# Designed miniproteins, single chains, continued (2), part 18

Each design is a single chain, and the fold is of that chain. pLDDT is the mean over its residues in the fold that is shown.

## One batch from the design tools (miniprotein)

Design m4590
Fold by ESMFold2-Fast:
Parts: structure tokens; C-alpha cells; sequence
Structure m4590 (fold): chain A 80 residues (1-80)
């Protein structure tokens, strides 16, 4: 699931998300990777997904938005 999340992060970067938004997403991913609590890890992943999808919606093309939604769906399925 972290690989899909990193793909979503790269999509947000390609879409032109501001550096502060990218940094916040990277921080959530690093915290999720370091967390030993499954509930905390899941919450951090969900926060990173929300922030990344919002960034693609704000700055990306329609095609990038469709790809971001599909990646978010796959991450959600992997967490269920």
C-alpha cells in the first residue's frame, strides 16, 4: 500500500502541488512507515491520501485527477 501511496505523491508533485503540501505528504508517509500501531498507520495513510488527492484536484489535469482517484480507491481496498 505504501508503494501506491508514493505513486500518488509523485502524481501530486507532477501536478504542481506546492512544496509545503509535498513536504506534509512525505511526513505522513514517513510516520506511517515508522508506526507499529495498525490503526495509527491506517489514519496516517488516509491523511496522506486525502492531502494528495486534494492537491491533484487543485493543481492537476482532469486525467491526473482520474488517476489520483483510482490510486486512492486501490489504497482504500488494500486497507480494508
Amino acid sequence: VLDLLRELLELAREAGAPDDVIKQMEEYIEQAEASEDPAERRALIQKAVFLAVKAVLDYGTDEQVEKAIELARKIGEALA
Scores: mean pLDDT 82

Design m4591
Fold by ESMFold2-Fast:
Structure m4591 (fold): chain A 67 residues (1-67)
Amino acid sequence: SREELVRNLSKLLGLSKEEAEKLLDILMEKYNISEDQVELRLALEIGSLKNEEEFKAFVEKLRKLLE
């Protein structure tokens, strides 16, 4: 569900629920994809990261979308 995805993104990325919901909406609009497609895309991108430094860089890149 949207609520579950927002909670998962909030916890995973260290965002507030409001920031996580805004990020989800931004990603859906930017890529013209559904909620389920955002979840799949993020899972694939996170799964391609090799270490903690790459993960932190990925989180920082996503945070820039909120600015």
Scores: mean pLDDT 79

Design m4592
Fold by ESMFold2-Fast:
Structure m4592 (fold): chain A 85 residues (1-85)
Amino acid sequence: SAAERTARFRRWLDAGQKVLDTVRANLADPSTRTPEQLALSRKAVENVLGIAQSIVKLATDPEVRARAQEVIARAQELLAELDAA
C-alpha cells in the first residue's frame, strides 16, 4: 500500500542518515582515514545517494520528498569531502 511504501521510505532515510553520520565521524578521525576505509565510505555514501534519489522520484508525501532532498544534499557534500581526503 501507499502507507506501507511511505513508512519504508522513512525507515530507509533514517538508515541512510545513520550511514552518513558514521562516514562523517570516520572522516573526523585520522586513524580511520585509510585508503580501504575511504573506498568503503564512498561506496556507502553512493548507495545512500541512490536510494534517496529514488525516494524523491517515487514518494508522494511532500515531507518525505523534502527529507530525501536533504539526504541527497548531505551525501553530495560528504562525497566532495571524501574526494578531498
Scores: mean pLDDT 88

Design m4593
Fold by ESMFold2-Fast:
Structure m4593 (fold): chain A 109 residues (1-109)
Amino acid sequence: GDKEEALKLIEEVNELLKRAYFVALNATDVDEAQKQVDELIKKAEELAKELGKINPEAAKLVLEAIEILREGARKYLANPDSKEALLELIGATLRAIGLILDAERLVKS
């Protein structure tokens, strides 16, 4: 049903965001990593738009998570030797995870 479809879309977005985090964290070529992150983020946004047709409130939380990770990855890849940029990426990822969990709880309620 709609609930199962919504949870599947949220799970797929979560996996794309996890992949984007590790692509950024393990970057050996910053330009290539940024392109890969941008592609993963674009796919996540498309899935969030599909989620919006089923549960617009959950989609809003997921889109916020996507934006937080996009910005965190962008800042980190601009300054990959910065400990502050690394901590900001980690913090952004934790906030994104929290929003994904909130979206899952909303769908399950």
Scores: mean pLDDT 91

Design m4594
Fold by ESMFold2-Fast:
Structure m4594 (fold): chain A 59 residues (1-59)
Amino acid sequence: MLTKEEMEKAAQNALDKGLASSYEVGETSITLTSKATGKKYTGTSPEEVDNAVAAVGSD
């Protein structure tokens, strides 16, 4: 596994940009909640977390 810290940085960046209202850190996952729609996007790898950030930014 790549570091939890890398995934958390991507989630924090989405929060800093105002794209996500919150994130939750699981054992091997990060869940982002879209500020615009309230939809939740979960990634279990850095690539999936980046996809979640992009999805939140597209809402």
Scores: mean pLDDT 75

Design m4595
Fold by ESMFold2-Fast:
Structure m4595 (fold): chain A 110 residues (1-110)
Amino acid sequence: MKILLKHALDPELAKELFEFALKSLNVTEDDILPQLIGDGPLGAANAFYTIGVSKGKRELAEAIAAAFAVLEGRPELIPQIVTDPELRKKILELAEKKDYEGIFELAKSK
């Protein structure tokens, strides 16, 4: 697991985000591992998004997936992930400022 997140812009924060996503969406590492191995951290983000939305936790799922996209250097994916305009605007502002901890705190608030 740790080795698959080592190329993130903030690898330690990416690890904390992954652990938070597992706990907050009530899933295990094994539920996400096939997507993480197959498609990397963005595959894991897509799995968290799909599971979170299916559990009625859309805002949390979108914030988690967007945070992974930012940490992978792919902030252009945020408008495709985040449906709420205010949340999308806030995540984009934090991404532009490279405030990755702020993005994680925003996800934890959902």
Scores: mean pLDDT 78

Design m4596
Fold by ESMFold2-Fast:
Structure m4596 (fold): chain A 94 residues (1-94)
Amino acid sequence: SRLEENAQGLIEFVSTLSPERRALLVELLREAYRLAEEEGKSVEEVIAEIRRRIEADPRLSPADRATFLGVVEGFMRMYEEDPELARRTLEAME
């Protein structure tokens, strides 16, 4: 499916990053998943919270901030349609 193709594309993208950049992005994706699943926040609330965290993180370049936010937004769209696929995608990026 297109959604599974998007999940695979995200896993492949994350695998191309340096270990430090991968760890930062996976941290943001895991936090986004936790905010939705454990705290019951809406997708819009999660994206707003992650945007604030990205803006406050001195480890991220301006280019990485834009890219990582886009990745989190895409991941949350996947979560909205199929939360189980989103969970499996996160586990595959470890």
Scores: mean pLDDT 87

Design m4597
Fold by ESMFold2-Fast:
Structure m4597 (fold): chain A 69 residues (1-69)
Amino acid sequence: AEFRARVAAARAQGRSAGLGGGFYKNMTAEELYERSLRILDEAGASEQAKRDLLEGINGIDGKKLELPP
């Protein structure tokens, strides 16, 4: 729920909610997911973190995304 709440708040308020001004404001769910997934992969994040990211984004835009193979 944490990532979902953070992204939703950032988009609704037109700011990053602590990640840097407006980071999410002009991004679609797909663009946000792709960029965030890339950052998580580069940082060595767990599969759990990637699943939490997908759930958060789906909850915001009402669009279902699938994890890449």
Scores: mean pLDDT 55

Design m4598
Fold by ESMFold2-Fast:
Structure m4598 (fold): chain A 87 residues (1-87)
Amino acid sequence: MEDMKKFVERVRERVREAVRYGEEEAKRYPEYRETLLNLARGAEEAVERAEELLREGNIVGAASAASAASILAVGLYTEAELVRRKA
């Protein structure tokens, strides 16, 4: 339980950082706003789902949702970096 709780907390922090970066780039480059904000929303929803599943004691579900959130956060960060470098 505690190890999974720490994992979900780390994923929440990564998602928060990625969302912040994505939102900043979405403000600078309106043409990429929809893509960046959709990725941000997906990452936030996935980590919220992981936290819900963890509260329910569904460790496997929490791990799956947290992994999905982490992947989405990496995708958002990567897209924001590409937008920043190309524009």
Scores: mean pLDDT 84

Design m4599
Fold by ESMFold2-Fast:
Structure m4599 (fold): chain A 104 residues (1-104)
Amino acid sequence: MIKARIVVEGKRIKAEIEVPESLALTVASEIAKFLAELTGGEYKQEGNVFTVRGPLAEAVIRVEGDKITIEIEAKNEEVAREIAEELAKYLRDKLGAEVELEIK
């Protein structure tokens, strides 16, 4: 079972996703593509780290075993909330993930 927790604090989003280790890089790659499209940007991969750079937000995705950590800095608080909501929807709809979303 895939579990995700997303926390929004102002312009910053932090997400932690637990996936089977064998799928972690594939899932991280798909999330990087999704975030690049959502933010109007592009992504780059360096080993187990993906970076997303776009006009609406920047993100870093890290894969460590069975865990994916995502840190996003959005242009403003409204964009951060929209990105977090769309990410939660993506994880639920595409991965069948159990998602907890917290807005502070």
Scores: mean pLDDT 88

Design m4600
Fold by ESMFold2-Fast:
Order: structure tokens, then sequence, then C-alpha cells
Structure m4600 (fold): chain A 60 residues (1-60)
């Protein structure tokens, strides 16, 4: 399952974490989780990413 991030989530990721949210469009929850872990340097649970995508993402 692939997701498109909302503009709100992309802006928040860029402003707070320095992550280019546009690079995450069309990725799966697993791929987004991996990208967040690499950018933040901390382990991110898949369930947390799925909850965020449920609220701020659109399934493609």
Amino acid sequence: KRYRLSDELKERLKTIYGIDGSSLDGKSAEEIREALEKALGVKVPLSTVEEILKEYGTEL
C-alpha cells in the first residue's frame, strides 16, 4: 500500500525535522518509516508511522 502525504505533514516534516516530505510521496508505510529512521537517527515503530499516515496521508 502506497501513500501520498498531506501538504500539512510535508511542511511539518520540513520545518521540525528537516525532512523533504515530497521525497516520501508514493512510498509504502515501511519505506516512510525507514526514511524517518535515517533522518532522525532513532528507531521509529511502524505502528506510529501508520497512525500518522491514517490521519495525514492519502492511500494511493
Scores: mean pLDDT 78

Design m4601
Fold by ESMFold2-Fast:
Structure m4601 (fold): chain A 65 residues (1-65)
Amino acid sequence: SEMAGEAWLLLRERLEAEGLAVRPGKEDEALAIVEREAARSGSAEEAAERALAELRERGLLVGRP
């Protein structure tokens, strides 16, 4: 969906700003989480924030070198 795509871009921007990245090989799982949160959220920003929290909880984020 367009909202999921926008939320994914916002999530990646926020991860970059925090020195984080999605764990290699887990990008499809991360995108699925973003799509689920987009379906439940009123905005792309809300979806991105919820997805970020879920990615942290599931250990799907790594630090950038």
Scores: mean pLDDT 84

Design m4602
Fold by ESMFold2-Fast:
Structure m4602 (fold): chain A 100 residues (1-100)
Amino acid sequence: MEKELEERLIRVIKEFLPELLAQEEAGVVQTGGEQLRELAEKVKEKDPEVAKWLEEAAEAAEKAEAGEFTEEIEKILKKMLEAIRKAYREAGLDVPVTKK
């Protein structure tokens, strides 16, 4: 991923992180794919390139949830998790997204 696109993606995640956490606290169960699609729709007018990438990541997450795992899907999801981790760190949160 290009650095400029990654930085914009991290900024988008940081902006919507409080809303996503509030939805989780309210007991709203969403799949990773559903959350990514909702984010894409919200940023589509502000940053269509980030929105397009989020839509591709949402599609990859949905395919993985359906049992379809390809090298391309794995690559996209890995980049999304990396961006989420960076967003958490930049927001002053040290909670890891990846479970060991």
Scores: mean pLDDT 68

Design m4603
Fold by ESMFold2-Fast:
Structure m4603 (fold): chain A 93 residues (1-93)
Amino acid sequence: MQKLVEEYEELLAKAEEAIKKGDYKTALLYISKLSAIGLEFALRGEFELAEKVFKEILELLRKLSKVISEEEIKNVEELLKKILEHAKKQYEA
């Protein structure tokens, strides 16, 4: 778990730095890796950590609004909410 949290913090910092540099391709790559980490937290039952990672992904995507539309960001938000709901039901049912 600690290693996964460290990977999350490192990828978040790298994504933010790429956005600041205008390197949108690299930023999207790190956001993709953050999505995988968020899913890993959800699969482990760490729903609070998964939700935190997904919220930070959405915030990063909003900073990329010149490349990604608001409608595309909303679609990602809805998908991530459904993923969390299904993961929670698996542990609570």
Scores: mean pLDDT 81

Design m4604
Fold by ESMFold2-Fast:
Structure m4604 (fold): chain A 76 residues (1-76)
Amino acid sequence: SSATTERAKKALEDAKLGRELAETAKTAEQYAAGAILAIGGGVEGDLVKKEAEKNGDKEAAKLAEEAIKVGGMKPV
């Protein structure tokens, strides 16, 4: 569904933004903020992937899987 695809896209956007913020961080606090956003995107991606697979939404499942991979970070 369009809603599932939009959730997957947002999860991926959050994961990518969070990872980029963590990679450009100059302080532990900045890294933690980026890592938390990236991890959040990955967690949402995992939930959306399960829903997309149940619904046969291959596009949403693929985007969600990418969010899980990108969001795989340690907090600090």
Scores: mean pLDDT 84

Design m4605
Fold by ESMFold2-Fast:
Structure m4605 (fold): chain A 71 residues (1-71)
Amino acid sequence: MEERGREIVERLAKKEGLSEEEVKEWLEALEENMADPSLQPQLENGVKAAEYVLKLEEEGKIKELDELSAA
């Protein structure tokens, strides 16, 4: 996984209220799954989605995302 992708995923997990140990275990499991070439495109899309969510939170636009998910 690209270093940037790992940082984004780690930040998202911490915001979800996971403990440091749970974040570490989750990242280790994610890195093992990243070793499978068949899963890499799905994981890449997941990282991009997480980056988009974090960007919306930083810009204060999370309310728009919440309105879209409330359908």
Scores: mean pLDDT 63

Design m4606
Fold by ESMFold2-Fast:
Structure m4606 (fold): chain A 96 residues (1-96)
Amino acid sequence: SLKEKVREIAREAIDKLVELHQRYREGKLTEEQYRIELAKIASEFIEKLVEAGVPEDEAARLVGTLLQAFEANRDKPVEEMRAALEAAADAFIDSL
């Protein structure tokens, strides 16, 4: 189903966001590098959602929701970040 495809795409995006957060917390990224990588993850996420059949406006909303959760939790431990991203994704996808 579309919801199952979206969950798989969201899971991949969350894994990439969590990895980015880990690298940032370990001091392996400058603020500029962090922002560039975040923008790349966001762009790829939108492209995959649209390709899967999600309308562009809904894809942008889901990506925006995950980015808001990511920014709100950027000072948190990795596992707390993952939980926040998964909760945000699940709430949005259930509304599709």
Scores: mean pLDDT 86

Design m4607
Fold by ESMFold2-Fast:
Structure m4607 (fold): chain A 76 residues (1-76)
Amino acid sequence: MEVRNEIIKEVKERLEKGETLTGEEIENLLSKLKTKEEQLEALRELLKILGFSQEAIDDMIKKLELKYKREEEEKK
């Protein structure tokens, strides 16, 4: 989707310019995506671009998936 591709492009361009991105800035970019699934998918791609290990990426994604499941279960 256009928004996801725009976020990934922005992150790549900023890294190519020698800029560093904080977790807060990444979260703000991901908040432009409408679904949790799109946010997790974009985050996975961004973490790969940022040079995180596959283990670190998997851990971060699992924590967010757990958070999302807890928020849904608390409604029951």
Scores: mean pLDDT 73

Design m4608
Fold by ESMFold2-Fast:
Structure m4608 (fold): chain A 78 residues (1-78)
Amino acid sequence: MKIEIKKEDGSVVEIEVEEGMSARELLEKIEKATGKVGALGAIEAAVLDIAGEPVTEEDAKRLAEAEEKGLEIEEKYK
């Protein structure tokens, strides 16, 4: 499956989520693609990782949204 994430410059990046991927592995791919670490994404990934289950399509979308919101909050105060 693919998820879309808005970068700091307003461009959209597509990230391919592999079946059986953990929330932390997905967050690492997101951070590598966006070039920034979001606190909200890290918290969401930690919660999903504690559950010990591979990321579902819905979980992947929620993690991407949490990362985007984290980036948006940082932009608001610049």
Scores: mean pLDDT 67

Design m4609
Fold by ESMFold2-Fast:
Formats: C-alpha cells, structure tokens, sequence
Structure m4609 (fold): chain A 139 residues (1-139)
C-alpha cells in the first residue's frame, strides 16, 4: 500500500494535535508516577504506529528498538532512580528524533512532508521534556 504525501502530512498533524492535548492536560492536572509512565508509553506506541505506517521499514526498525528501550527504562524506574532514568528516556527520544531528521534530509523528502514530520519530532521532544519534569518533581 503506497501512502501519499498528503496522508503522511495528515498523520503527522493528527499526532501533533494529540501531543498538544497531552501537553495541555499535563499542565492542568496532577498525575502519579505510574500514570506518567502510562502516558509516556501511549505516546511512544502512537509514534511507533506513525513511523511504521508512513516511514520506511529501516527507520521503523530503529524506532521500534528505541521504543522498547524507553519502555524498559520506564518499567525499571523507581523514586530513587527517577531523575537518572527520566534523563535517559529523554536522551533516547532526542536520539530517535535526530535519526529521523537525518533520514528526511538525506532522502530529500518533499519540503511540506519534511516540515510536518520535523514539527512532529519537536512536539514529541517537548512533550517528553514536560513528562520528565513532572517525574522528577514526584521523586
């Protein structure tokens, strides 16, 4: 099944809208550590689905591996290691975003697709920065 550039842009915008709703929700409500872990896992799962649907299998494989590493860190996170593990999660998100950004530049994706995915990567990183800050305050 060949996905059009318009469908890729729409998919990116829908995920950005979801991430912006999560950011607003995190700013207006208090969550437990376990609830923050579940929110982080849902974001990662939705991002993996986006990449599997709209980006090449080679990129999807890298993102899936990083997603499993992030989920493992979230599962192993305790109050005592929360700051260290939240930092590691955010760094894995940053590295994943950078890998996708690099792919987009090298493969000369259409400018409108590139911009939409770059906006998505920024929204993803910013959402995880907020989650990290909330997790650190609970530790």
Amino acid sequence: HMISDEEKIKGAKELIDFLNSVKEDLENNEYTMEELKEIAKEIIDRFVEFVKKYLPPTVAKIVEKRAEEIKKLLDEMTPENAKEYADKVLELVRQTALAIWFYLQLNKEPLDVRRAVEDLLLALYETFEIIKEKMEKLA
Scores: mean pLDDT 88

Design m4610
Fold by ESMFold2-Fast:
Structure m4610 (fold): chain A 92 residues (1-92)
Amino acid sequence: HMAAEIEEEKKKREEELSDPKYLEELLEEYKKFIEEVDKKIAEAKKQGKEELAKELEELKAKAASAFVNYLTDASPEYLKKLEEYKKEIEKL
């Protein structure tokens, strides 16, 4: 089942990435997420919470890596991972 699911997700992603409007929306959502994380990092640093700022910077790096992997066919799970990272940030 895993192999069939991966292939189906790959085909869907190829179709989505061939649509310029989808790419524009995906980039805009990624940009918005990064801006929200940057605001939280700035607030954590302002409050002297260096460990929290570090955790937020690590989540930002993970999100950036997941986005690159999605674009380079390494992972079809970007949107799911982005949602998980948003929830982790809300808990911090």
Scores: mean pLDDT 70

Design m4611
Fold by ESMFold2-Fast:
Structure m4611 (fold): chain A 90 residues (1-90)
Amino acid sequence: MEYINKKLEELAEFAIRAVKTNDPTETEYLITEKAVQIASEIRETVDPETFEKAIKRLTEFVSFAVEAARTNDPEKTVELIEKYLKELLE
């Protein structure tokens, strides 16, 4: 549980940095690429059942973050990702 939450937190923090330093199109690409990298790390570290649950959460986050980035409002996108992180850690 802690390991998966830490990886999701890592992805969300990366997404926030990407939004602040890149244009919306580049941000979408970078978030997707980082998510694929994190998915590979989780796959190598956890059992298949835990991986299936982790991949569902990861996919849901990527979809959420990419749609937020498409609004072309970096401040609102950061706020939405920070809210997601708080809800994830509760």
Scores: mean pLDDT 78

Design m4612
Fold by ESMFold2-Fast:
Structure m4612 (fold): chain A 88 residues (1-88)
Amino acid sequence: MKIPKEKRIEGIARYWSLLYGLPEEVVRKILNGEITEEEFKELIDSLTEDQRRALAFLAYFFGKPADLSLLTPAEIKRIEELRKLFEK
């Protein structure tokens, strides 16, 4: 059965949370644009480099603001390719 985009986004957020130890609620808030810039900066300062990279990857994948300096050009292109596969 086909899964709605919102449900797929939830699944991806949970998966990334488990893989990188990111708080699932925080990932969901970033994807929905519910986190303020100040709250996001404070959160990022508490995270490991790998967790920061994972958040940047995830945010950019969903077309949200992200610190692209944390990602390689190859990673950015891969995210853009993946986004195209998930667009209608």
Scores: mean pLDDT 67

Design m4613
Fold by ESMFold2-Fast:
Structure m4613 (fold): chain A 60 residues (1-60)
Amino acid sequence: GRLDELLAKLDPDLAERVRRGLAEGDADLVTRAIAGAVARGHISAEEAQELGRLVSERLG
């Protein structure tokens, strides 16, 4: 799905932090991991917003 496509663009360590944050309900961990991916240039700001929305849907 689209979440998996976006996670595949992240460094493995950042993708693991997003998955761990989802499993643990840690929104701060997810937000920091996504911000790290943008800072490293692996995803665009638009892709980061989409990833954040998809994560929020799974946490809520």
Scores: mean pLDDT 84

Design m4614
Fold by ESMFold2-Fast:
Structure m4614 (fold): chain A 63 residues (1-63)
Amino acid sequence: SLRDDPFVQGILAGDPAALAALREESRRRAEGIGRVLGLDAEETERLAEALYETELAVIRRLR
C-alpha cells in the first residue's frame, strides 16, 4: 500500500528530506516531459512546480 511506503510516511510527517526528494523527483519528471513536448526552461520550471504541488496534494489525501 502507498500509505505504508516510508517515503510517503515521511512526506505526510513533513520531513524536510522527504519533501526535498519529492521536489527533485518532480523536477526530473518535468525535464523529461519538457524535452518530449519541446518546452522552454521557464515552461519546464512551471511544470515542475505544478507536478510537485499536485503530487503533494494527492499524497496528503492518503491520510
Scores: mean pLDDT 83

Design m4615
Fold by ESMFold2-Fast:
Structure m4615 (fold): chain A 90 residues (1-90)
Amino acid sequence: AEEALKKAIEEVIRASVEAARASGDAELERRVEELAKQAREYIEKGDLEKAAELAFQAAELAMRKASPEQVARLVELVTKAYEAKKKYLE
């Protein structure tokens, strides 16, 4: 459960940063990268609930200027991470 959630959070972070960088919006990229950094810090501390929360915020922000393909990918990854979080908390 923990390993699956960590992996899912990392995939959300990676895809969110990729989408933000591809947007051409430097302010959006900066905000998403800051959320990604904070999420990874919480993974390191073992607070996977906070890490997931921050990763979901990064994805939501990145989706605002992402291509339809990137939005579909982010929705898929966020859904998988949300299900992994439910399993981790049960």
Scores: mean pLDDT 85

Design m4616
Fold by ESMFold2-Fast:
Structure m4616 (fold): chain A 77 residues (1-77)
Amino acid sequence: MVPTEEQLKALGESAGEVVSEEVAKEVTDLARKLAEEGASLGEVSDAAVEYIEKKAGPEAAEKFARLAQERLEKLRA
């Protein structure tokens, strides 16, 4: 499944609540790049979690994953 603009925005907003503005921008840029390359929502989400874990640690990655999941579930029809 190719991520929608709303799903990419949800990932970026979730990152912005957990990490610095600079890291949140890097996560958003990574997500858009992967989506443009044909990555699925799951692949993009996994890459974002791994990136946050590398930059901000596992606790930040866990908080991001939870917030992103909650936002993405609200976008599911």
Scores: mean pLDDT 81

Design m4617
Fold by ESMFold2-Fast:
Structure m4617 (fold): chain A 88 residues (1-88)
Amino acid sequence: MSLKFVVALGVRDVLDRLVAEGRITPEQAAEIRKRLIPAALSLDVKTPLQVTELVEAIEKAVRDGVDQGLSPEEIADRAIAAMKAVAA
């Protein structure tokens, strides 16, 4: 399995946990996922360590954005920026 699919699964897990915690709605999670999953699948992920670093960066950006009351679009944009910084 390609490592980028593992990152995509990590994104889904983060969003599912935030919905279960009542911190975001299922609709907000769907909007973030719609933007974030294609970005994750476009990454060149070379090592299992990068998967861990990417998922941690995504989770931090999403949780920080939720805590700040940002829109789903802005949360997704910040998480994409965090992913690109780790993948560079």
Scores: mean pLDDT 83

Design m4618
Fold by ESMFold2-Fast:
Structure m4618 (fold): chain A 64 residues (1-64)
Amino acid sequence: MEKEKKVLEVMDQAAKAAAELYRQGNTVTASLVHGLLLESLRLIQKGKYDEALEVAERALKLAS
């Protein structure tokens, strides 16, 4: 599904940004990003792709 692919792409970008935050010692923000990514994954499992995308984009914004 096209929407699922977009969510996964945003989640991948947020996960890479969270890894950089861990490298910089910003473990609190990185942990919050991981929490949002888990919620996005849960929404994908429920077929709620639009909500999953919003959460994934929020994770990426927090990591930026």
Scores: mean pLDDT 84

Design m4619
Fold by ESMFold2-Fast:
Structure m4619 (fold): chain A 76 residues (1-76)
Amino acid sequence: MVEEAIELMGRAAAELAAEAKAAGEEAPSPEEAYRYVTELLRAAYEKFGLEALRKAAEQLPEEAREKVLELLEKAE
């Protein structure tokens, strides 16, 4: 499901932002990261379709990437 894939990618971004903040790095809040990534991915999907989401998934950590690609395969 496309929405589930976008949400999973947003959650992965939120977790990375939380880790960066915990390490004392300047990073967006987990909520900001989630919102930014999900809005960006929805816009990309509207313009470029499923291929844009598959391309974005390649930038994710291995476990998140595998789950996202499975969800995108189920969407079509």
Scores: mean pLDDT 78

Design m4620
Fold by ESMFold2-Fast:
Structure m4620 (fold): chain A 84 residues (1-84)
Amino acid sequence: TKDKDAQEAIYYEQEASLHIMKANIARKMGDEEEAREHLREALEYAKKAVEAAEKAKDKEPKLANEIIKSSTQTAKLLEEELAK
């Protein structure tokens, strides 16, 4: 995309996904502390993705709305998981 805010939203969404993957690997290795740290990082990136996507709404409405929906859902699931 040509929009900088849209590019940042994509970047943050990808970083959240990477940290979720790292959390899953840590849990399979028996490291719950490392897993929870990665989930906290993923939550922060998901929130940043929503903020960046909101700024991109006027220039990239379709992409921005898709990232807002996806990353808001990801953040909600991560908040529920971390509240256990």
Scores: mean pLDDT 89

Design m4621
Fold by ESMFold2-Fast:
Structure m4621 (fold): chain A 94 residues (1-94)
Amino acid sequence: MIEEIKKLIEELKKKLEELKKKSTDPRTVALIDELIKLLEELEKRLEEFSEEEQKRVYNLVKAMIEMVELAEKGEMDEYTAVALMVHEVKKLLE
């Protein structure tokens, strides 16, 4: 599971960097930078997580990739999407 989660985190980080390049809102750009940093911390701490927690992380990162895709299509507000993702990752790291 950990290796699959790491691959999903790398895909998510790539999509976030692409979203950042397209964003004109400095607040959204700052949240994307914070989210990338939080994802790097999450990746380092994956071995601390139980199997059930790892499954939760896997499903969350998959959902976050879908949220970034929706934001890129203009189907979801980018600031709202990134803010929700920051909140969810912070909850995992507590």
Scores: mean pLDDT 86

Design m4622
Fold by ESMFold2-Fast:
Structure m4622 (fold): chain A 85 residues (1-85)
Amino acid sequence: SLIDELVKELSSLPPEEREKYYKLVVALMTVELTEEARKLGLLDEHGEKVLAKAKEILKENEPSEEIKEVAEKLVEETRKKLAEE
């Protein structure tokens, strides 16, 4: 899976650098998935706060194009898995 490939690639990085990468990827995925939920009227007050926090992290820590591309691929894989029933 893409996640397994990502974990293998990141395992060679220092722990601090891996943590930063994971946080940015998670923030990007969070924005994409919660914005989708928001458009469907499924986002509660807690979800709105999570979305706002993720957007704030991304504004203060602009992710590279490579990180953005990885997050988009992970979101697509997540959507495919949710559709497997």
Scores: mean pLDDT 76

Design m4623
Fold by ESMFold2-Fast:
Structure m4623 (fold): chain A 75 residues (1-75)
Amino acid sequence: KIEELRRRMKEILKRAGLSEEEAELVVEAVLTGKEVPKEVAEKLEEIFKSGKITEEERKELEEILRELRELLAQE
């Protein structure tokens, strides 16, 4: 389940304009609780502001984050 959620999140981020490496850093930060690099975090904020991520995709990302955090809290 976690690996599927990771894959989906990464695909959405890459489609929105993040590189493979940047998307992987975001996913890894979510999974490990590490901080997302400031440069990548600022790029994400700009992507959200620019509308490159649809409302549906944003909602999906929020749901993925919620599910990932819930699963990690149980483990």
Scores: mean pLDDT 74

